# Designs tried in a protein design run: designed miniproteins, single chains. Part 20

Each design is a single chain, and the fold is of that chain. pLDDT is the mean over its residues in the fold that is shown.

## One batch from the design tools (miniprotein)

Design m669
Fold by ESMFold2-Fast:
Structure m669 (fold): chain A 92 residues (1-92)
Amino acid sequence: EEEKLQRLEEAGASPELLDLLRNRDDLELIKKRLKELVEKETEEARNEARLLLSTYMYLNLDLPPEVQEALLEAIAALVKNEPVEKILALLD
């Protein structure tokens, strides 16, 4: 997994994103960062939130099915540009 993180760094991933992915066992930390990004209400922040969610799921194949479903629904809501209130509710 360190090799995957190194490849993401080489591709221009931010130090903040890499730190979150190294602490991927802390779902609450990931959710907190996602809420912060979504609350900015910018296209750039929504794209970062989508990338973070997608990468988190890719690295965490051992997540319970119910958690995986919730994260996939949040990704879909971000792609559809759903209202911030709906996306935040999905992350709770």
Scores: mean pLDDT 68

Design m670
Fold by ESMFold2-Fast:
Structure m670 (fold): chain A 95 residues (1-95)
Amino acid sequence: MKVGGVRLSGVVDEEAARRLVEEARRLVEEGVDKLVIDLANVTAIDEAGLEGIREALEVAGDLPVTVVLGPALSPEDRERVTELAREHGAEVVEL
């Protein structure tokens, strides 16, 4: 089983969102069996960041995805990401 991971830290803004989507596309092209979006060290997510997470989940398609949420993330941002992940059938792990 080949697992591909994308790790983000700090603020997930437009630049971080772009990198996330590019990395997700690369991993899907490499033929990974599962994608992990690791947000354990993320402290904030703006609207562009949330859009990038949505696009990465769309890129994954039917691929199993786990989204890892860190303790520094606000309850509001945590709820937004959790809802988005569930809409796309992704597993959410909260730290």
Scores: mean pLDDT 86

Design m671
Fold by ESMFold2-Fast:
Structure m671 (fold): chain A 73 residues (1-73)
Amino acid sequence: MSPVEEIVAAARAEGIEVEVAEDAREAGLPLALLAEFEDGTKGLVEVRDRAAIAPVVAGLAKAGAVKIRVSAA
């Protein structure tokens, strides 16, 4: 499974919508995650390590993220 596919799977498990930018479709790490929160605020986080994917996505879900856009970093 690619890092992008792993982010998509983790986000779906947390009920977060995921959008993959064109430059990210075949990209390796690092990847940039632009999280959009329920209050309309946005936060950017960079994932440099595959082991960080699940904890980062879970942390964003706990913080109230409703959508994540994945792009190449």
Scores: mean pLDDT 83

Design m672
Fold by ESMFold2-Fast:
Structure m672 (fold): chain A 59 residues (1-59)
Amino acid sequence: SIWEKLKEGLRNLDLRAITGYQLIYSSAEGPEFEKVLYEALKERFGEKLAKVQVNNFKP
């Protein structure tokens, strides 16, 4: 799915994609995107850092 591909991209943490992530976050799909983003970052960096990183992606 699109969300699975997005999780893979977030695991690699491409900073150049941040603008695109913020655009999705401010859309009607923002809540679903936040869950996907949090899951991907939690797996990569652990829960505490994932919470901080999620906030940094908000527009």
Scores: mean pLDDT 62

Design m673
Fold by ESMFold2-Fast:
Structure m673 (fold): chain A 67 residues (1-67)
Amino acid sequence: PEEALEKARKYIRAARNSLKIGDVEAAKQALEEARKYVEELRKSGHTEEADRLQAEIDELEAEIAKM
């Protein structure tokens, strides 16, 4: 569970960094990876943390959609 949380945060950070340099495709790939770890957290009962990370992913995907 702790490893999935750490990996989800790592990929969300990678997506933000990719967007800062204009690499939309790299950001999309990082968000896909983050979603996998968020799903692992949800399945393991860490629903509050999964919901929080999912909200961050959704916000970044909304920003990508406006680019």
Scores: mean pLDDT 84

Design m674
Fold by ESMFold2-Fast:
Structure m674 (fold): chain A 85 residues (1-85)
Amino acid sequence: GAMEEELIEEVRERALKAGFSEKQAEIVEQAVRSALGLVRNGYSVERAAELARDLALMHGLSEKQAQIAGELAREAARRYLESLR
């Protein structure tokens, strides 16, 4: 929905500001999109963050970049849940 797309756009901007390339930012966007899918299906924010980190690693990001992807997913998931209140 519109809220998810706004959160994904913000994640992209934050990844680029953190020094990620366009290709790396696209990987983070897809990882966070998958994480938001878990939260929509009733999984915890922490499970969503772990998924995003693991997906980033699977797609060739460094451990440090994957950690940042997980942190971005955690924040996006929390904001998504707050938007439902």
Scores: mean pLDDT 88

Design m675
Fold by ESMFold2-Fast:
Structure m675 (fold): chain A 87 residues (1-87)
Amino acid sequence: MIEKAKEYLKKGEEALKAGNFDEAVRYYMEAIRYATKAAFEGDKEAYKILSEAYKLLSEVARQRGDEEAAKYFEELSKNYEKAAKDA
């Protein structure tokens, strides 16, 4: 599960760098889906992936002018980053 989350996170990052925001969002959502499953199964590395995926979703939201969504995803990213440090 965690390896799939990492693969989708990387694909989303490449899509974002290429300016393909819709592809980036789809890949980040897949990364969140697999990372959430891994976290439910006790994989603490999943919190780091969740933090990074939400950080990247925040960047996409900001690029699209949705500052409220960007702040929301940034707060989620920071919460998971703190959880990852306790892993």
Scores: mean pLDDT 83

Design m676
Fold by ESMFold2-Fast:
Structure m676 (fold): chain A 120 residues (1-120)
Amino acid sequence: MTDEEILKRVAEIARGYSEAFEKVAELARSGQGDEAADLATAISKEMRKVAEELRKLAEDPSLSPETQEKLRRAADGFEKVSELAEKAAQAARSGNYDEAVKLFEEASRLMRELAEELEK
């Protein structure tokens, strides 16, 4: 894959997570806290695995230094949002739906912003 193809794929993944967190926020808003928490926990685990793979990919010397730096920033972003999703899942399980919705909406926004940065 070219540098551009790699960054495009990572941006597509980030957009996918943005959309998933929008759905999780909807579940929390409707009072489906356990379903929202279970889905957010599953997404968080997947995001941590993706972050690990992105960190390994960022060490590939065949990639440009700019692409390597973008991949490191993407890995950091995925880790940060995975932690935010875990916090939101705890809020959802405790019935703190307003906090859970805000945190899931923040997670969605951060993933969308990351996708936009990767395409620049």
Scores: mean pLDDT 89

Design m677
Fold by ESMFold2-Fast:
Order: sequence, then structure tokens, then C-alpha cells
Structure m677 (fold): chain A 73 residues (1-73)
Amino acid sequence: MTREELREMAAESQGLGRRVMDAVLNSKTPQEAGDRARELGREAGLPDDVVDRLGQWASELRQKILEEEKKKK
């Protein structure tokens, strides 16, 4: 994801970053987080390659959160 693409997303959809973070935090699995992020990106009119990168990022972030929670068990 380029800096310019991120700026365009922020300008055109002022809640997208927050909605993606909310999807990550409220998803039960990494796959669910990625799926929700992809739907949010498509809804915002992002290109497929950007949507895929967003979904991958959200999935990876959720995976790390779950691993950190598991580490505390």
C-alpha cells in the first residue's frame, strides 16, 4: 500500500481506518478480520489489489493479537 493510496482512502472515506481497526478487534478469527476488512475496502470503492492488501494486513494483525492473548493463558 502506497502512502498516496492511504491518503486518498483517508480523504474519501473518513471512517475507513477506524472501521477496519474495529473489524480487527471484534473478529473472532484472522480470516474473519481479513474478510471484514476486504468488505469495508470494497464498500469504499478501493481497487481489488488494495482490498487484498488491506485484508491481509487485518488478518495478520488479528493473528498477532490472538497470539498475544494466547501467550497470557
Scores: mean pLDDT 74

Design m678
Fold by ESMFold2-Fast:
Structure m678 (fold): chain A 68 residues (1-68)
Amino acid sequence: SAAGSQAVVDAAYDYGFRLGRELGAEEGERRARAAIEELAKKYHIEPETTAYLKEVAAEGAREGGALA
């Protein structure tokens, strides 16, 4: 459902934001992208969805890091 998709997107952003806050924007973005890629391999997530979630997590990390 759209609500289920939004929950996944929100979780990816929140994860990235936490990494950005802890590691800074650049390192947080790098770690967030890598984490989403590993989850996608483990759960066989569609490539387009994986790419989108990587961008969402990266955006979160940039915003979290900017608040440091």
Scores: mean pLDDT 83

Design m679
Fold by ESMFold2-Fast:
Structure m679 (fold): chain A 71 residues (1-71)
Amino acid sequence: SSIEQEIRDLLRSVGLSQEEIDEILDLIRQGKLDEALDLLEKLLRSRGYPGIVINHVLTVVRGLAERLLSK
C-alpha cells in the first residue's frame, strides 16, 4: 500500500488523472508491467515532457512496481 501510494503520488505530480493512474496500476497488478510502462511513456510524451524526464519517471515507476509485485 505504501509503495502503491508512492506510485500514485509520482504519477499525480506529472499530471496524470486519477483514471489514468488507476489504469496503470491495474496493468501493474495484472503483471503487465511492460504494457503499463508503454502506456505511461505515451501519456508523458503526449503532455510534452522531454525524453530525459520520461526516462527518469519510467525508471522510478519500474523499480516501485517490481517491489510492489514482490509482496
Scores: mean pLDDT 87

Design m680
Fold by ESMFold2-Fast:
Structure m680 (fold): chain A 78 residues (1-78)
Amino acid sequence: AEEEVERYRKEALELGKKFQEYMDKSAKFIVEARKAREAGDTEKAEEFLKKANDYTQKAVEYWKKIEEARRKAEELRA
């Protein structure tokens, strides 16, 4: 039971790294979109926002997996 809880904890940690990676990529594109908008390049700004949204969606999928792994760990301990 404790070993299984530890496995889910390690899985959640690994998924957390992927979540942060995609959030960081999304944040970079949001910054680029802001710079493009300030330069008056609305088309380029929209392109960067689309990229940011794509990475945010990937991050959200990893967040859902983290929540599921944590839930399973709690069930094994309860």
Scores: mean pLDDT 82

Design m681
Fold by ESMFold2-Fast:
Structure m681 (fold): chain A 64 residues (1-64)
Amino acid sequence: MKAEEALLRAMERVIAEGITDVDEKARLIVEAGRELGVADEELLAYAARRLDPVTLARVRELLA
């Protein structure tokens, strides 16, 4: 599933670079989704199962 691949790619980078900032995490997730051609609704639906509410809210803001 492309949404899963996008989140995996973003989270691998978050872990590798030690990113703790919510805005940076959200930006990486949105960019990974865009690069893989994931629809915003599909990305948000998958993210809602995997992300904390604060990071999820920031992803929603960036996609609006």
Scores: mean pLDDT 80

Design m682
Fold by ESMFold2-Fast:
Structure m682 (fold): chain A 78 residues (1-78)
Amino acid sequence: SVKPPDAEESGAELLEKHREQAEAVREHLRELARKLGITVSDSFITAVVAYVLKHSDPNASLEELIEQAEKLFRAIAP
């Protein structure tokens, strides 16, 4: 099946462009999952990070990105 445009390539580009921030948010979510006793895949964490980067204010601080990622993670985590 042909994948819709602007899905994974857009996400991958955002992760590459904001690599340092993406890595920091990812590590924070991994620690949060550990504290909550939740087992999640790296793909799940990466999807949350990509979503937050795509929908956040371009001027958002790292702390704001982490807060938004935590809220989203808590809302959708199993």
Scores: mean pLDDT 72

Design m683
Fold by ESMFold2-Fast:
Structure m683 (fold): chain A 62 residues (1-62)
Amino acid sequence: MPREAHESASEAARRANAEGRPAEGRVWNSRTGEIHTLRLHPRVLDEDGNLTVPTEFVGTEE
């Protein structure tokens, strides 16, 4: 278990959906070797009717 609020992107997505507001989570990028902080929004329907989890890039940690 992470010592601080290092919530994973999937955990942040669940929280955002449960609370109906954005939540921040972290994801490890295997291509760059960097940890990204992402803001995950509650699930919405796009123009084509597909369920999506809108994701906003917040920053990168090394």
Scores: mean pLDDT 69

Design m684
Fold by ESMFold2-Fast:
Structure m684 (fold): chain A 82 residues (1-82)
Amino acid sequence: MEEERKKRSRQLARDIVHQLDLAMLREILKKEGVPEEEINREIERFRQLWEGDADAQAEYLRWSDEVWKRFEELLKEEGAKR
């Protein structure tokens, strides 16, 4: 009972973070004028990394850090313009 509850809680937290990463990537690429087909390809690539083995997950974490930095820069630019 307790282990299943902890497992579900951790999976939900992971799913939320993953959805945030994908949403941030989508907004960055839209802002940069990337075509929808290429955006969808990048989103699919990172979904595959998220569901992959330990090496794929390590690559995902490196990418996630870079996306968060790019999104923070985007928010700072929007804040300065408003």
Scores: mean pLDDT 74

Design m685
Fold by ESMFold2-Fast:
Order: sequence, then C-alpha cells, then structure tokens
Structure m685 (fold): chain A 89 residues (1-89)
Amino acid sequence: PDIAVERAEGDSKQVTVTVRASAPGTVKVEVFDEQGNLVGSAEADIPAGGTATLTVPVSAPPGRYRVKVRLIVDGKVVAETEVDVELAA
C-alpha cells in the first residue's frame, strides 16, 4: 500500500493536505514545529485509489512546519510520507 501527498498548503490557522491512497484505510495527518512539537492533527477514512482532503487546525506562529501523513490499515501503519508547509502570519 502507498500514500502520496498531491497538495499541501498552510495559512494563518490551518494546514490543508490532499492525499491519495492505493488501499482503503484511515489517513492520519500530524503537523510538527521545527523543534518536533505536535501542533495539530486530523484523521479521515479513505477508499482504495481515492483521494481525501484533510484540514488540520493549528494555533502556531508563522514559519516552517513538518507534516507527517500515515496510512493505517487494521490498526497498523502500512505507508508513511512527509512534506513541509509554511504557515502565514
């Protein structure tokens, strides 16, 4: 199983991530600051070969953040990817 980030964007209050998965499951998105602190998370169910758009609310200053995306099937992480986003003022 694979997961791909098609798009990732940050603004002043949220990170929006569009993902595509090759297998059905749960997509979990976590947003971390440069120090590795978790600042936001969201999850959604996704069908095989489908896309999902997740919105992660954040209460964090402007700057660069790391977004971790995991595909979970039967409670197991089966695929993972990471992207960077920039939060605006």
Scores: mean pLDDT 82

Design m686
Fold by ESMFold2-Fast:
Order: sequence, then structure tokens, then C-alpha cells
Structure m686 (fold): chain A 76 residues (1-76)
Amino acid sequence: MRIEVRLVARSLADQPALQAQLAAIQRLIEENGLVLVEESEVESRRVGDRVVLSQTSVFEAPGLTLTVTLTFELPA
């Protein structure tokens, strides 16, 4: 089974919702015995007047792969 989760924060107002989603993902990882097997370096790029930071993490357990991509948009 493969699960992909993408989280995007575009402003400080998104932070409480992002924190709640990250806590839910952390519980999923712990409850299913998922282990971090791959983590990308933080990728940064400019998009207009903003800097976009992205990182992808891959967690695995027998028969289960979870891919989490976290994206932050910051003022340049």
C-alpha cells in the first residue's frame, strides 16, 4: 500500500492547521511502525516575490510506504 501526503503552508495563518496535520501524520507513523528511509534536502526556489521551500520524506513499514511532501512559501 502506498500513501502520499502533501502539506502546503502559504502564510503564518496556515501554521495551526499545518501543525494539526503534522501531529496526525506523526501518529500515523507511530501507530504503523513506519521508519524514515529517505529524506530529500530542502529545495528552495523563487516564485515571483516569494521563496518556496520543499522537502520530501519517505517512511516505510512492511507492505506500507508513506511519502510526505512539506512546502512553505515565504516572502523573498
Scores: mean pLDDT 78

Design m687
Fold by ESMFold2-Fast:
Structure m687 (fold): chain A 135 residues (1-135)
Amino acid sequence: METLEEARRLIEETFELIKESGLTEDADRLLEEGRNLGGSAAALAQSRSSEEAERLVQSLLEKAQQHLDLGQQALDRGDYDTAARHVLIGAGYVLAAVGALEANPEIAGRMGPRVLELARRLLSLARAIKEKIAK
């Protein structure tokens, strides 16, 4: 599904922007942790009903949203290191949700737009952080 491929592309761009910022040395590690969480989520989604898989994806997206909100709060107070870490953790949860949805195509059509929206918002926040530290 093109929506999930676009979401993955935006999340990978988010990790690259934060890595290029130099705000954290953990970007590569957090990306790998997100991919590993995605593999675990995909395995769980394959073994579950579509309803249980949808609840798993919803839980991952709620965690991504929490980190997006915390990252925005950190940016607003000028705490760029904390903002960058929350963006990377939130991006990892979105990658996990993408993995789960690829393992369960039945729910991908319903949940994909929400995943893409969160990916876009995380990328926007990463760009805002990069612009603030460059000035």
Scores: mean pLDDT 83

Design m688
Fold by ESMFold2-Fast:
Structure m688 (fold): chain A 93 residues (1-93)
Amino acid sequence: AAFAAEVAALAAELEARGAALIALGRAHNNPFLVALGELLRAIAADLRAHPSPARLEAARRLLAAIEYVGTNDSPDALAIFSGALEAYRASFA
């Protein structure tokens, strides 16, 4: 019961944040933000289609990495994001 609720809640959060990033990217003519928002929406769809504890945890870490990148202007932030994205992809069986 708790797992299904957590998957639904995180997928909804990823979709909402993805839509917000797409809108922000369009307002500022920033294609990176649009692409990032589209990625979050795709991850939400993947979580609903192929839910697992490993994918749920990997998606949470990726969301945290995206928030970190958004608040930090550093080469390390990009490396952290890339690592989290690779970990998420590796969770797909």
Scores: mean pLDDT 76

Design m689
Fold by ESMFold2-Fast:
Structure m689 (fold): chain A 51 residues (1-51)
Amino acid sequence: SQRQHWIDMAQKSADLFKELAEKYKDSDGAVRLYGGLYGTFVTWRWALERS
């Protein structure tokens, strides 16, 4: 379904930003930015699963 596609995209985006936060862990700014984006896409996945 189209909903499943968006859930999968949100999860893949979350995983990407989590990996970027880990890769650039020596930059406080990068960790804050990528960690925040991870949280945003996790929230989107949760909202899509609930809709």
Scores: mean pLDDT 84

Design m690
Fold by ESMFold2-Fast:
Structure m690 (fold): chain A 55 residues (1-55)
Amino acid sequence: MRISAPDRAALARQLALIPEVAEALAARGQFPTPEDAVDFVIATARELGYELEIT
């Protein structure tokens, strides 16, 4: 499945709607910065087999 967004923040918001990603984010709990949370969400979605595109 391919997910496209205009930027990384928009991409992370779309990915956070995936139950498996939301559960992983909740289990992780804390991040030093908002960008670290975005990186974690993107990495988790890629590990789950999603194709990600910034357009």
Scores: mean pLDDT 78

Design m691
Fold by ESMFold2-Fast:
Structure m691 (fold): chain A 95 residues (1-95)
Amino acid sequence: ASATVELDVETNTATITAPDGTLILSDGSTIEVKGKVTVPAGLALRSKYIAGDEVIDLAKYIVGNSLEELKKVLEKELGVKPNKEVLEELFNIKE
């Protein structure tokens, strides 16, 4: 199943929408997604999503956020100053 992730930079949260899916957290635990779940943005950035036989970084499903918003979330959650290359790698932003 396809997933979408929307970051709220004001609340520092991520809303994950998937009809039926499983998240793998950074500690190896799993969360079932049945419609929508809201998590801290840093947890979403460190989590993976099971897409059939593939495990894909959840950050690659992020939609609707600007580069400026993504930069603010990364600086706040990871303590890094993201450059263009880091943003393109983490968020699949290149058209």
Scores: mean pLDDT 70

Design m692
Fold by ESMFold2-Fast:
Structure m692 (fold): chain A 71 residues (1-71)
Amino acid sequence: SLEEELKKRIRENVARLSELAKQGAPFSDIAQISFLIQQGVRALEAGDLEKAQEYLDQAERKIEELERKMK
């Protein structure tokens, strides 16, 4: 289901963000991505699956950008 997919995406995004933080990624980037993930979690808890997906799409885009910068 979309709900199960979104829960999996949240776990994967949190893990990726944790790894970036361990690698010394800038606090400002970590904070911005963390905020987007938290907004996605809140939307999912509220049953707004479309809004949760939008926030997670934004978080994933920023994670990918940050991962490229950290290489």
Scores: mean pLDDT 89

Design m693
Fold by ESMFold2-Fast:
Structure m693 (fold): chain A 84 residues (1-84)
Amino acid sequence: SEILKKLEENLSAGQEILARAQELGDSATAAEAQALIEEVKRLYEEVGSGKVAGTEEAYEEVLKKLEELRQQLEEMRARLAALE
């Protein structure tokens, strides 16, 4: 439940960054945001279907990936802010 909520938040953030990058004409950040959106969608399906539920190691890998996604979102936001 909490993991799915964080993935929903990351999806929303990724979509916001994609829209902003497109408005600013930053095709590189737009491509990165699109890739992140697809990765979040994939993780959401895997977690939601119970595919990743079976082991402590799999759970830790999902948490690590959530942190990596959060860092990528922050970096993209900072990059776009520098253009304004």
Scores: mean pLDDT 80

Design m694
Fold by ESMFold2-Fast:
Structure m694 (fold): chain A 80 residues (1-80)
Amino acid sequence: SSEDDYLRQLSTMTLDELRQRVDIYRKIVEVLKKVGKISDEEYKKLMELLDEAQKLVDNNGPREEVAKKLVEVQKIIDKA
């Protein structure tokens, strides 16, 4: 339910708002890595998902695909 709620929230955002969300997540991920809250494997996966989301936004790709990538990012962070 929380995952579905977050996906719905992200799906209402503009591409510019989604771009800002990607930038915020990059900062969160860097902090989590520095404080030892995520592993090297989790860091790599999070950065790959954020790079994929960034490319979609930069190419005016489907917002729903950007939203799905950010939901995956949040799920990994929530397990940390």
Scores: mean pLDDT 88

Design m695
Fold by ESMFold2-Fast:
Structure m695 (fold): chain A 70 residues (1-70)
Amino acid sequence: SRLAELKEQVLAEIDRLEKLTPESNKELLAELAEYRKILADPNVTLEDVLRIETDLGVIQLKMGVEKSIP
C-alpha cells in the first residue's frame, strides 16, 4: 500500500539522519527516536507519516543535508 511504502521511506530517512547526527546532539536523537515510536504504532495514519516526512525535511535543511530521493 502507499502508506506502507511511505512508512518504509520515512524510516530509511530516520536511519540516515541518525547516522549523520553526532552523539552529543541528544535532543535530535531523542526526536528521531520519538518518530520511530509513532511509526511503530499499528494505528499510525497516512497523515501522521506525512507530518513526520515534513518534519524530517525541515531537519535535513537545518543540518545542510541533501534529501535522499527514493
Scores: mean pLDDT 79

Design m696
Fold by ESMFold2-Fast:
Structure m696 (fold): chain A 97 residues (1-97)
Amino acid sequence: MIVDKGDWLALVKAAEAAGAKSVPIVLWGDISDEQEAAIRAQIPEIIEYAKKNKRKIVVSTTDSPRALALKKLIEEEAKKAGVEITVTNSTPGDPGA
């Protein structure tokens, strides 16, 4: 499942209710052209939110080319804005996956 604009904000609020100081972004599954454009458009808003609220960004991603490209874009924008970022890549598979 990929991040939806509504799901993203709900995840942030849930994390804050648990005392977390991070903004979670999930980039999983097949990302369509439309979803990629929507995520790219939201990146500046995500970075601004994290910067204003002194939150770090946590990206969870798969090995799909689009997910990795979006992850890298988020990393670059976070670094430019001085926002801390952590990337979690959980592809638990056999060594030959």
Scores: mean pLDDT 68

Design m697
Fold by ESMFold2-Fast:
Structure m697 (fold): chain A 72 residues (1-72)
Amino acid sequence: MMNLLEALAAAGLAPELAQQVKGPHTGPELILNLQAFLKEKGYTEVVVDGVLGDAARLALQKYINLGGKPFK
């Protein structure tokens, strides 16, 4: 089962994220940062509350698709 960081890494966004976030991934702080990132990219439906909900997961999937990864 894919977690949020694995999806981000598959999209090729991991290098930028790794430079900004040092230490363990999958913490609530990383979730907050990812929610803020998605909202800043125009996914206004994402709530920055530190809880990874369906809206944040859907926004991440859309961002990955728009980031140039082909849907098969």
Scores: mean pLDDT 59

Design m698
Fold by ESMFold2-Fast:
Structure m698 (fold): chain A 72 residues (1-72)
Amino acid sequence: VSQEQLDADVLLALAEIIYAIDKSLPNTVEELEESLRKIEELATQAGTLDPQAAAEVRKIAEEVRKLVEEKK
């Protein structure tokens, strides 16, 4: 896995989450949680390659988690 490949995977995951949020959170809570889990897995993988990228992914996951909490 290269940094460019990891960046592409992260961007795709982010796009999926943004799309889910834009579709109205109350109808997508479970899908949002699933996407959050995928991001956490990517953050764990990124940590072995680029700690800074992992930190950024984790911050995004934390923000998504807060949105899910408020919309439950």
Scores: mean pLDDT 62

Design m699
Fold by ESMFold2-Fast:
Structure m699 (fold): chain A 61 residues (1-61)
Amino acid sequence: GPAERERALRRLEGAREAARALGRPDEYQKATEAIERFRAGELSAEEAEREADAIGKSLGG
């Protein structure tokens, strides 16, 4: 629903900001592409959450 979509977008935006702050261009690009796909309706809220989690794990290793 709308709440799940808002949460997913916020998670992707958070991942992109974390990548920017850490100077990680590859993760920044992945987050930007995921945001674009999500806004285009190509990515579900659940898929967007998984992308954000994967980017977060990449940044945390």
Scores: mean pLDDT 87

Design m700
Fold by ESMFold2-Fast:
Structure m700 (fold): chain A 94 residues (1-94)
Amino acid sequence: SDEELLEKARTILLAMHTMVIMLVEQGKYEEAEEFAKKAMDEIMELAKKMSAENQQKLADMMQATLDTLKTLGLVSPEMAAWMEQKIAQIKALG
C-alpha cells in the first residue's frame, strides 16, 4: 500500500541517519557517503510509487534529516547539495 511504501522509506531514512553518524564518528567518511547514496537510491525508487501526499511527507522528513546532519557537521556542502537535489526531485514527482 501507499502507507507501507512511506514506512519503508522512513525506515531506510532512519537507518541512513544512524549509519552516517556512526561511520563519520569512526572517520569512515567514504563509507558514510556510499551508504547514504545507496539508501537514497532505494528511497527514490519507493518515492516514485507513492501518492503526491506521501511524496511530500517523505520530502519533508528527508529535509529534516539533512538539516540535522548539516547542523552536526556530518555532511559536506557538496553532499548536502546532492541531497537537496534528490529532495527536490521527490517534490517534483507530485
Scores: mean pLDDT 85

Design m701
Fold by ESMFold2-Fast:
Structure m701 (fold): chain A 88 residues (1-88)
Amino acid sequence: VAPAILIQLDGLSELAKERNDEEMLKLIEGARQALHAGNYDEAIKLLEELSKKARELGLDDVARTAEQIIEGVRYLKELDAQYEAALA
């Protein structure tokens, strides 16, 4: 996982803890676990749920950060697929 993605997730986790928002924390922690497992699709799904929840709460900066992380995860998924293709 790219260090920038993990730093952004850490920032979101700290914000969720400050808000005592356990639902947001679970989504962020789930995305982190999915990324460590290489399950990019699950990570994207959880981050999309986080972005939607953030927009419903008026947390536009959180939603934007989640969207940026989603783009980074999609890029990692593409690189992983290209790496496997290069070995074939």
Scores: mean pLDDT 80

Design m702
Fold by ESMFold2-Fast:
Structure m702 (fold): chain A 68 residues (1-68)
Amino acid sequence: MENDFSDYSMEELKRLVAHEARLLIEEHPEDAATAEALVARINAAKTKEEAIAEVRQFVAYARQLRAR
């Protein structure tokens, strides 16, 4: 499944991930630390390309949790 995040700004990417992480933590509180660590990596990104790469990692993690 292809995700095109190139049209999003860094602020929009960070906002979207913060919202999704909150929902994911509510659904899977035992994995909250991992979700928070992934959000921290996205927030630490210095370029849009780095932010997109970290967002893709978060999306992959969320899909794996929801597939369980």
Scores: mean pLDDT 77

Design m703
Fold by ESMFold2-Fast:
Structure m703 (fold): chain A 67 residues (1-67)
Amino acid sequence: MKEKEIEELLKKLEEAVEKGNWDEVSRIIKELLKISPDDLKLWQRLLEITGHPGLAVQVLYLKKKLA
């Protein structure tokens, strides 16, 4: 189920951030984006976990598109 795959990847993402493994963080973000590229909630969660400014731009884009 797509939602279960997303939750498992988010858990791995949190572990990678905690360990400072930014190569793994980038890999997991790429996998999540392939599964749900237009999921505003997912993009917001990725931004909260990583603090990456590029993700903030994508969240704003999706908010405009889905409004």
Scores: mean pLDDT 69

Design m704
Fold by ESMFold2-Fast:
Structure m704 (fold): chain A 80 residues (1-80)
Amino acid sequence: KEEEERKELLENIKTTVKQFEESYKDPETAEELLKKAEEMLKKKVPFSEIYRELAKIAKEKGYDELAAVFEHAAELLEEA
Protein backbone atom coordinates (compact mmCIF):
# COMPACT_ATOMS: atom_id res chain seq x y z
CA LYS A 1 0.00 0.00 0.00
CA GLU A 2 2.78 2.46 0.92
CA GLU A 3 4.71 1.43 -2.23
CA GLU A 4 1.55 2.24 -4.25
CA GLU A 5 1.36 5.65 -2.52
CA ARG A 6 5.01 6.32 -3.47
CA LYS A 7 4.22 5.53 -7.13
CA GLU A 8 1.26 7.94 -7.01
CA LEU A 9 3.47 10.65 -5.48
CA LEU A 10 6.07 10.19 -8.24
CA GLU A 11 3.34 10.45 -10.92
CA ASN A 12 2.04 13.67 -9.31
CA ILE A 13 5.59 15.10 -9.25
CA LYS A 14 6.14 14.06 -12.89
CA THR A 15 2.90 15.82 -13.91
CA THR A 16 3.87 19.03 -12.08
CA VAL A 17 7.42 18.99 -13.50
CA LYS A 18 6.14 18.33 -17.06
CA GLN A 19 3.79 21.33 -16.81
CA PHE A 20 6.72 23.42 -15.52
CA GLU A 21 8.99 22.29 -18.39
CA GLU A 22 6.30 23.11 -20.98
CA SER A 23 5.80 26.59 -19.46
CA TYR A 24 9.42 27.62 -18.75
CA LYS A 25 11.34 25.50 -21.33
CA ASP A 26 13.95 24.53 -18.70
CA PRO A 27 14.62 20.78 -19.18
CA GLU A 28 17.74 20.82 -16.95
CA THR A 29 15.79 21.95 -13.87
CA ALA A 30 12.96 19.54 -14.75
CA GLU A 31 15.44 16.62 -14.92
CA GLU A 32 17.11 17.68 -11.63
CA LEU A 33 13.74 17.78 -9.83
CA LEU A 34 12.67 14.35 -11.14
CA LYS A 35 16.05 12.75 -10.37
CA LYS A 36 15.99 14.12 -6.81
CA ALA A 37 12.41 12.92 -6.27
CA GLU A 38 13.25 9.40 -7.54
CA GLU A 39 16.36 9.20 -5.31
CA MET A 40 14.44 10.29 -2.21
CA LEU A 41 11.56 7.89 -2.95
CA LYS A 42 14.03 4.98 -3.26
CA LYS A 43 15.49 5.94 0.15
CA LYS A 44 11.94 5.89 1.63
CA VAL A 45 12.12 9.55 2.67
CA PRO A 46 8.78 10.90 4.04
CA PHE A 47 6.56 12.32 1.27
CA SER A 48 6.34 15.81 2.86
CA GLU A 49 10.16 15.98 3.11
CA ILE A 50 10.47 15.05 -0.60
CA TYR A 51 8.19 17.95 -1.55
CA ARG A 52 10.08 20.35 0.75
CA GLU A 53 13.40 19.38 -0.86
CA LEU A 54 11.92 19.90 -4.36
CA ALA A 55 10.56 23.30 -3.24
CA LYS A 56 14.04 24.24 -2.03
CA ILE A 57 15.60 23.33 -5.40
CA ALA A 58 12.90 25.29 -7.28
CA LYS A 59 13.43 28.34 -5.03
CA GLU A 60 17.23 28.20 -5.47
CA LYS A 61 16.66 28.23 -9.26
CA GLY A 62 14.37 31.29 -8.97
CA TYR A 63 11.06 29.47 -9.62
CA ASP A 64 9.13 30.84 -6.63
CA GLU A 65 5.71 29.78 -8.00
CA LEU A 66 6.83 26.15 -8.48
CA ALA A 67 8.42 26.22 -5.00
CA ALA A 68 5.09 27.41 -3.52
CA VAL A 69 3.25 24.53 -5.27
CA PHE A 70 5.62 21.96 -3.72
CA GLU A 71 5.46 23.64 -0.28
CA HIS A 72 1.66 23.52 -0.36
CA ALA A 73 1.74 19.81 -1.34
CA ALA A 74 4.05 19.11 1.64
CA GLU A 75 1.64 20.89 4.03
CA LEU A 76 -1.34 18.87 2.73
CA LEU A 77 0.56 15.59 3.22
CA GLU A 78 1.41 16.44 6.85
CA GLU A 79 -2.27 17.04 7.72
CA ALA A 80 -1.19 18.31 11.16
Scores: mean pLDDT 80

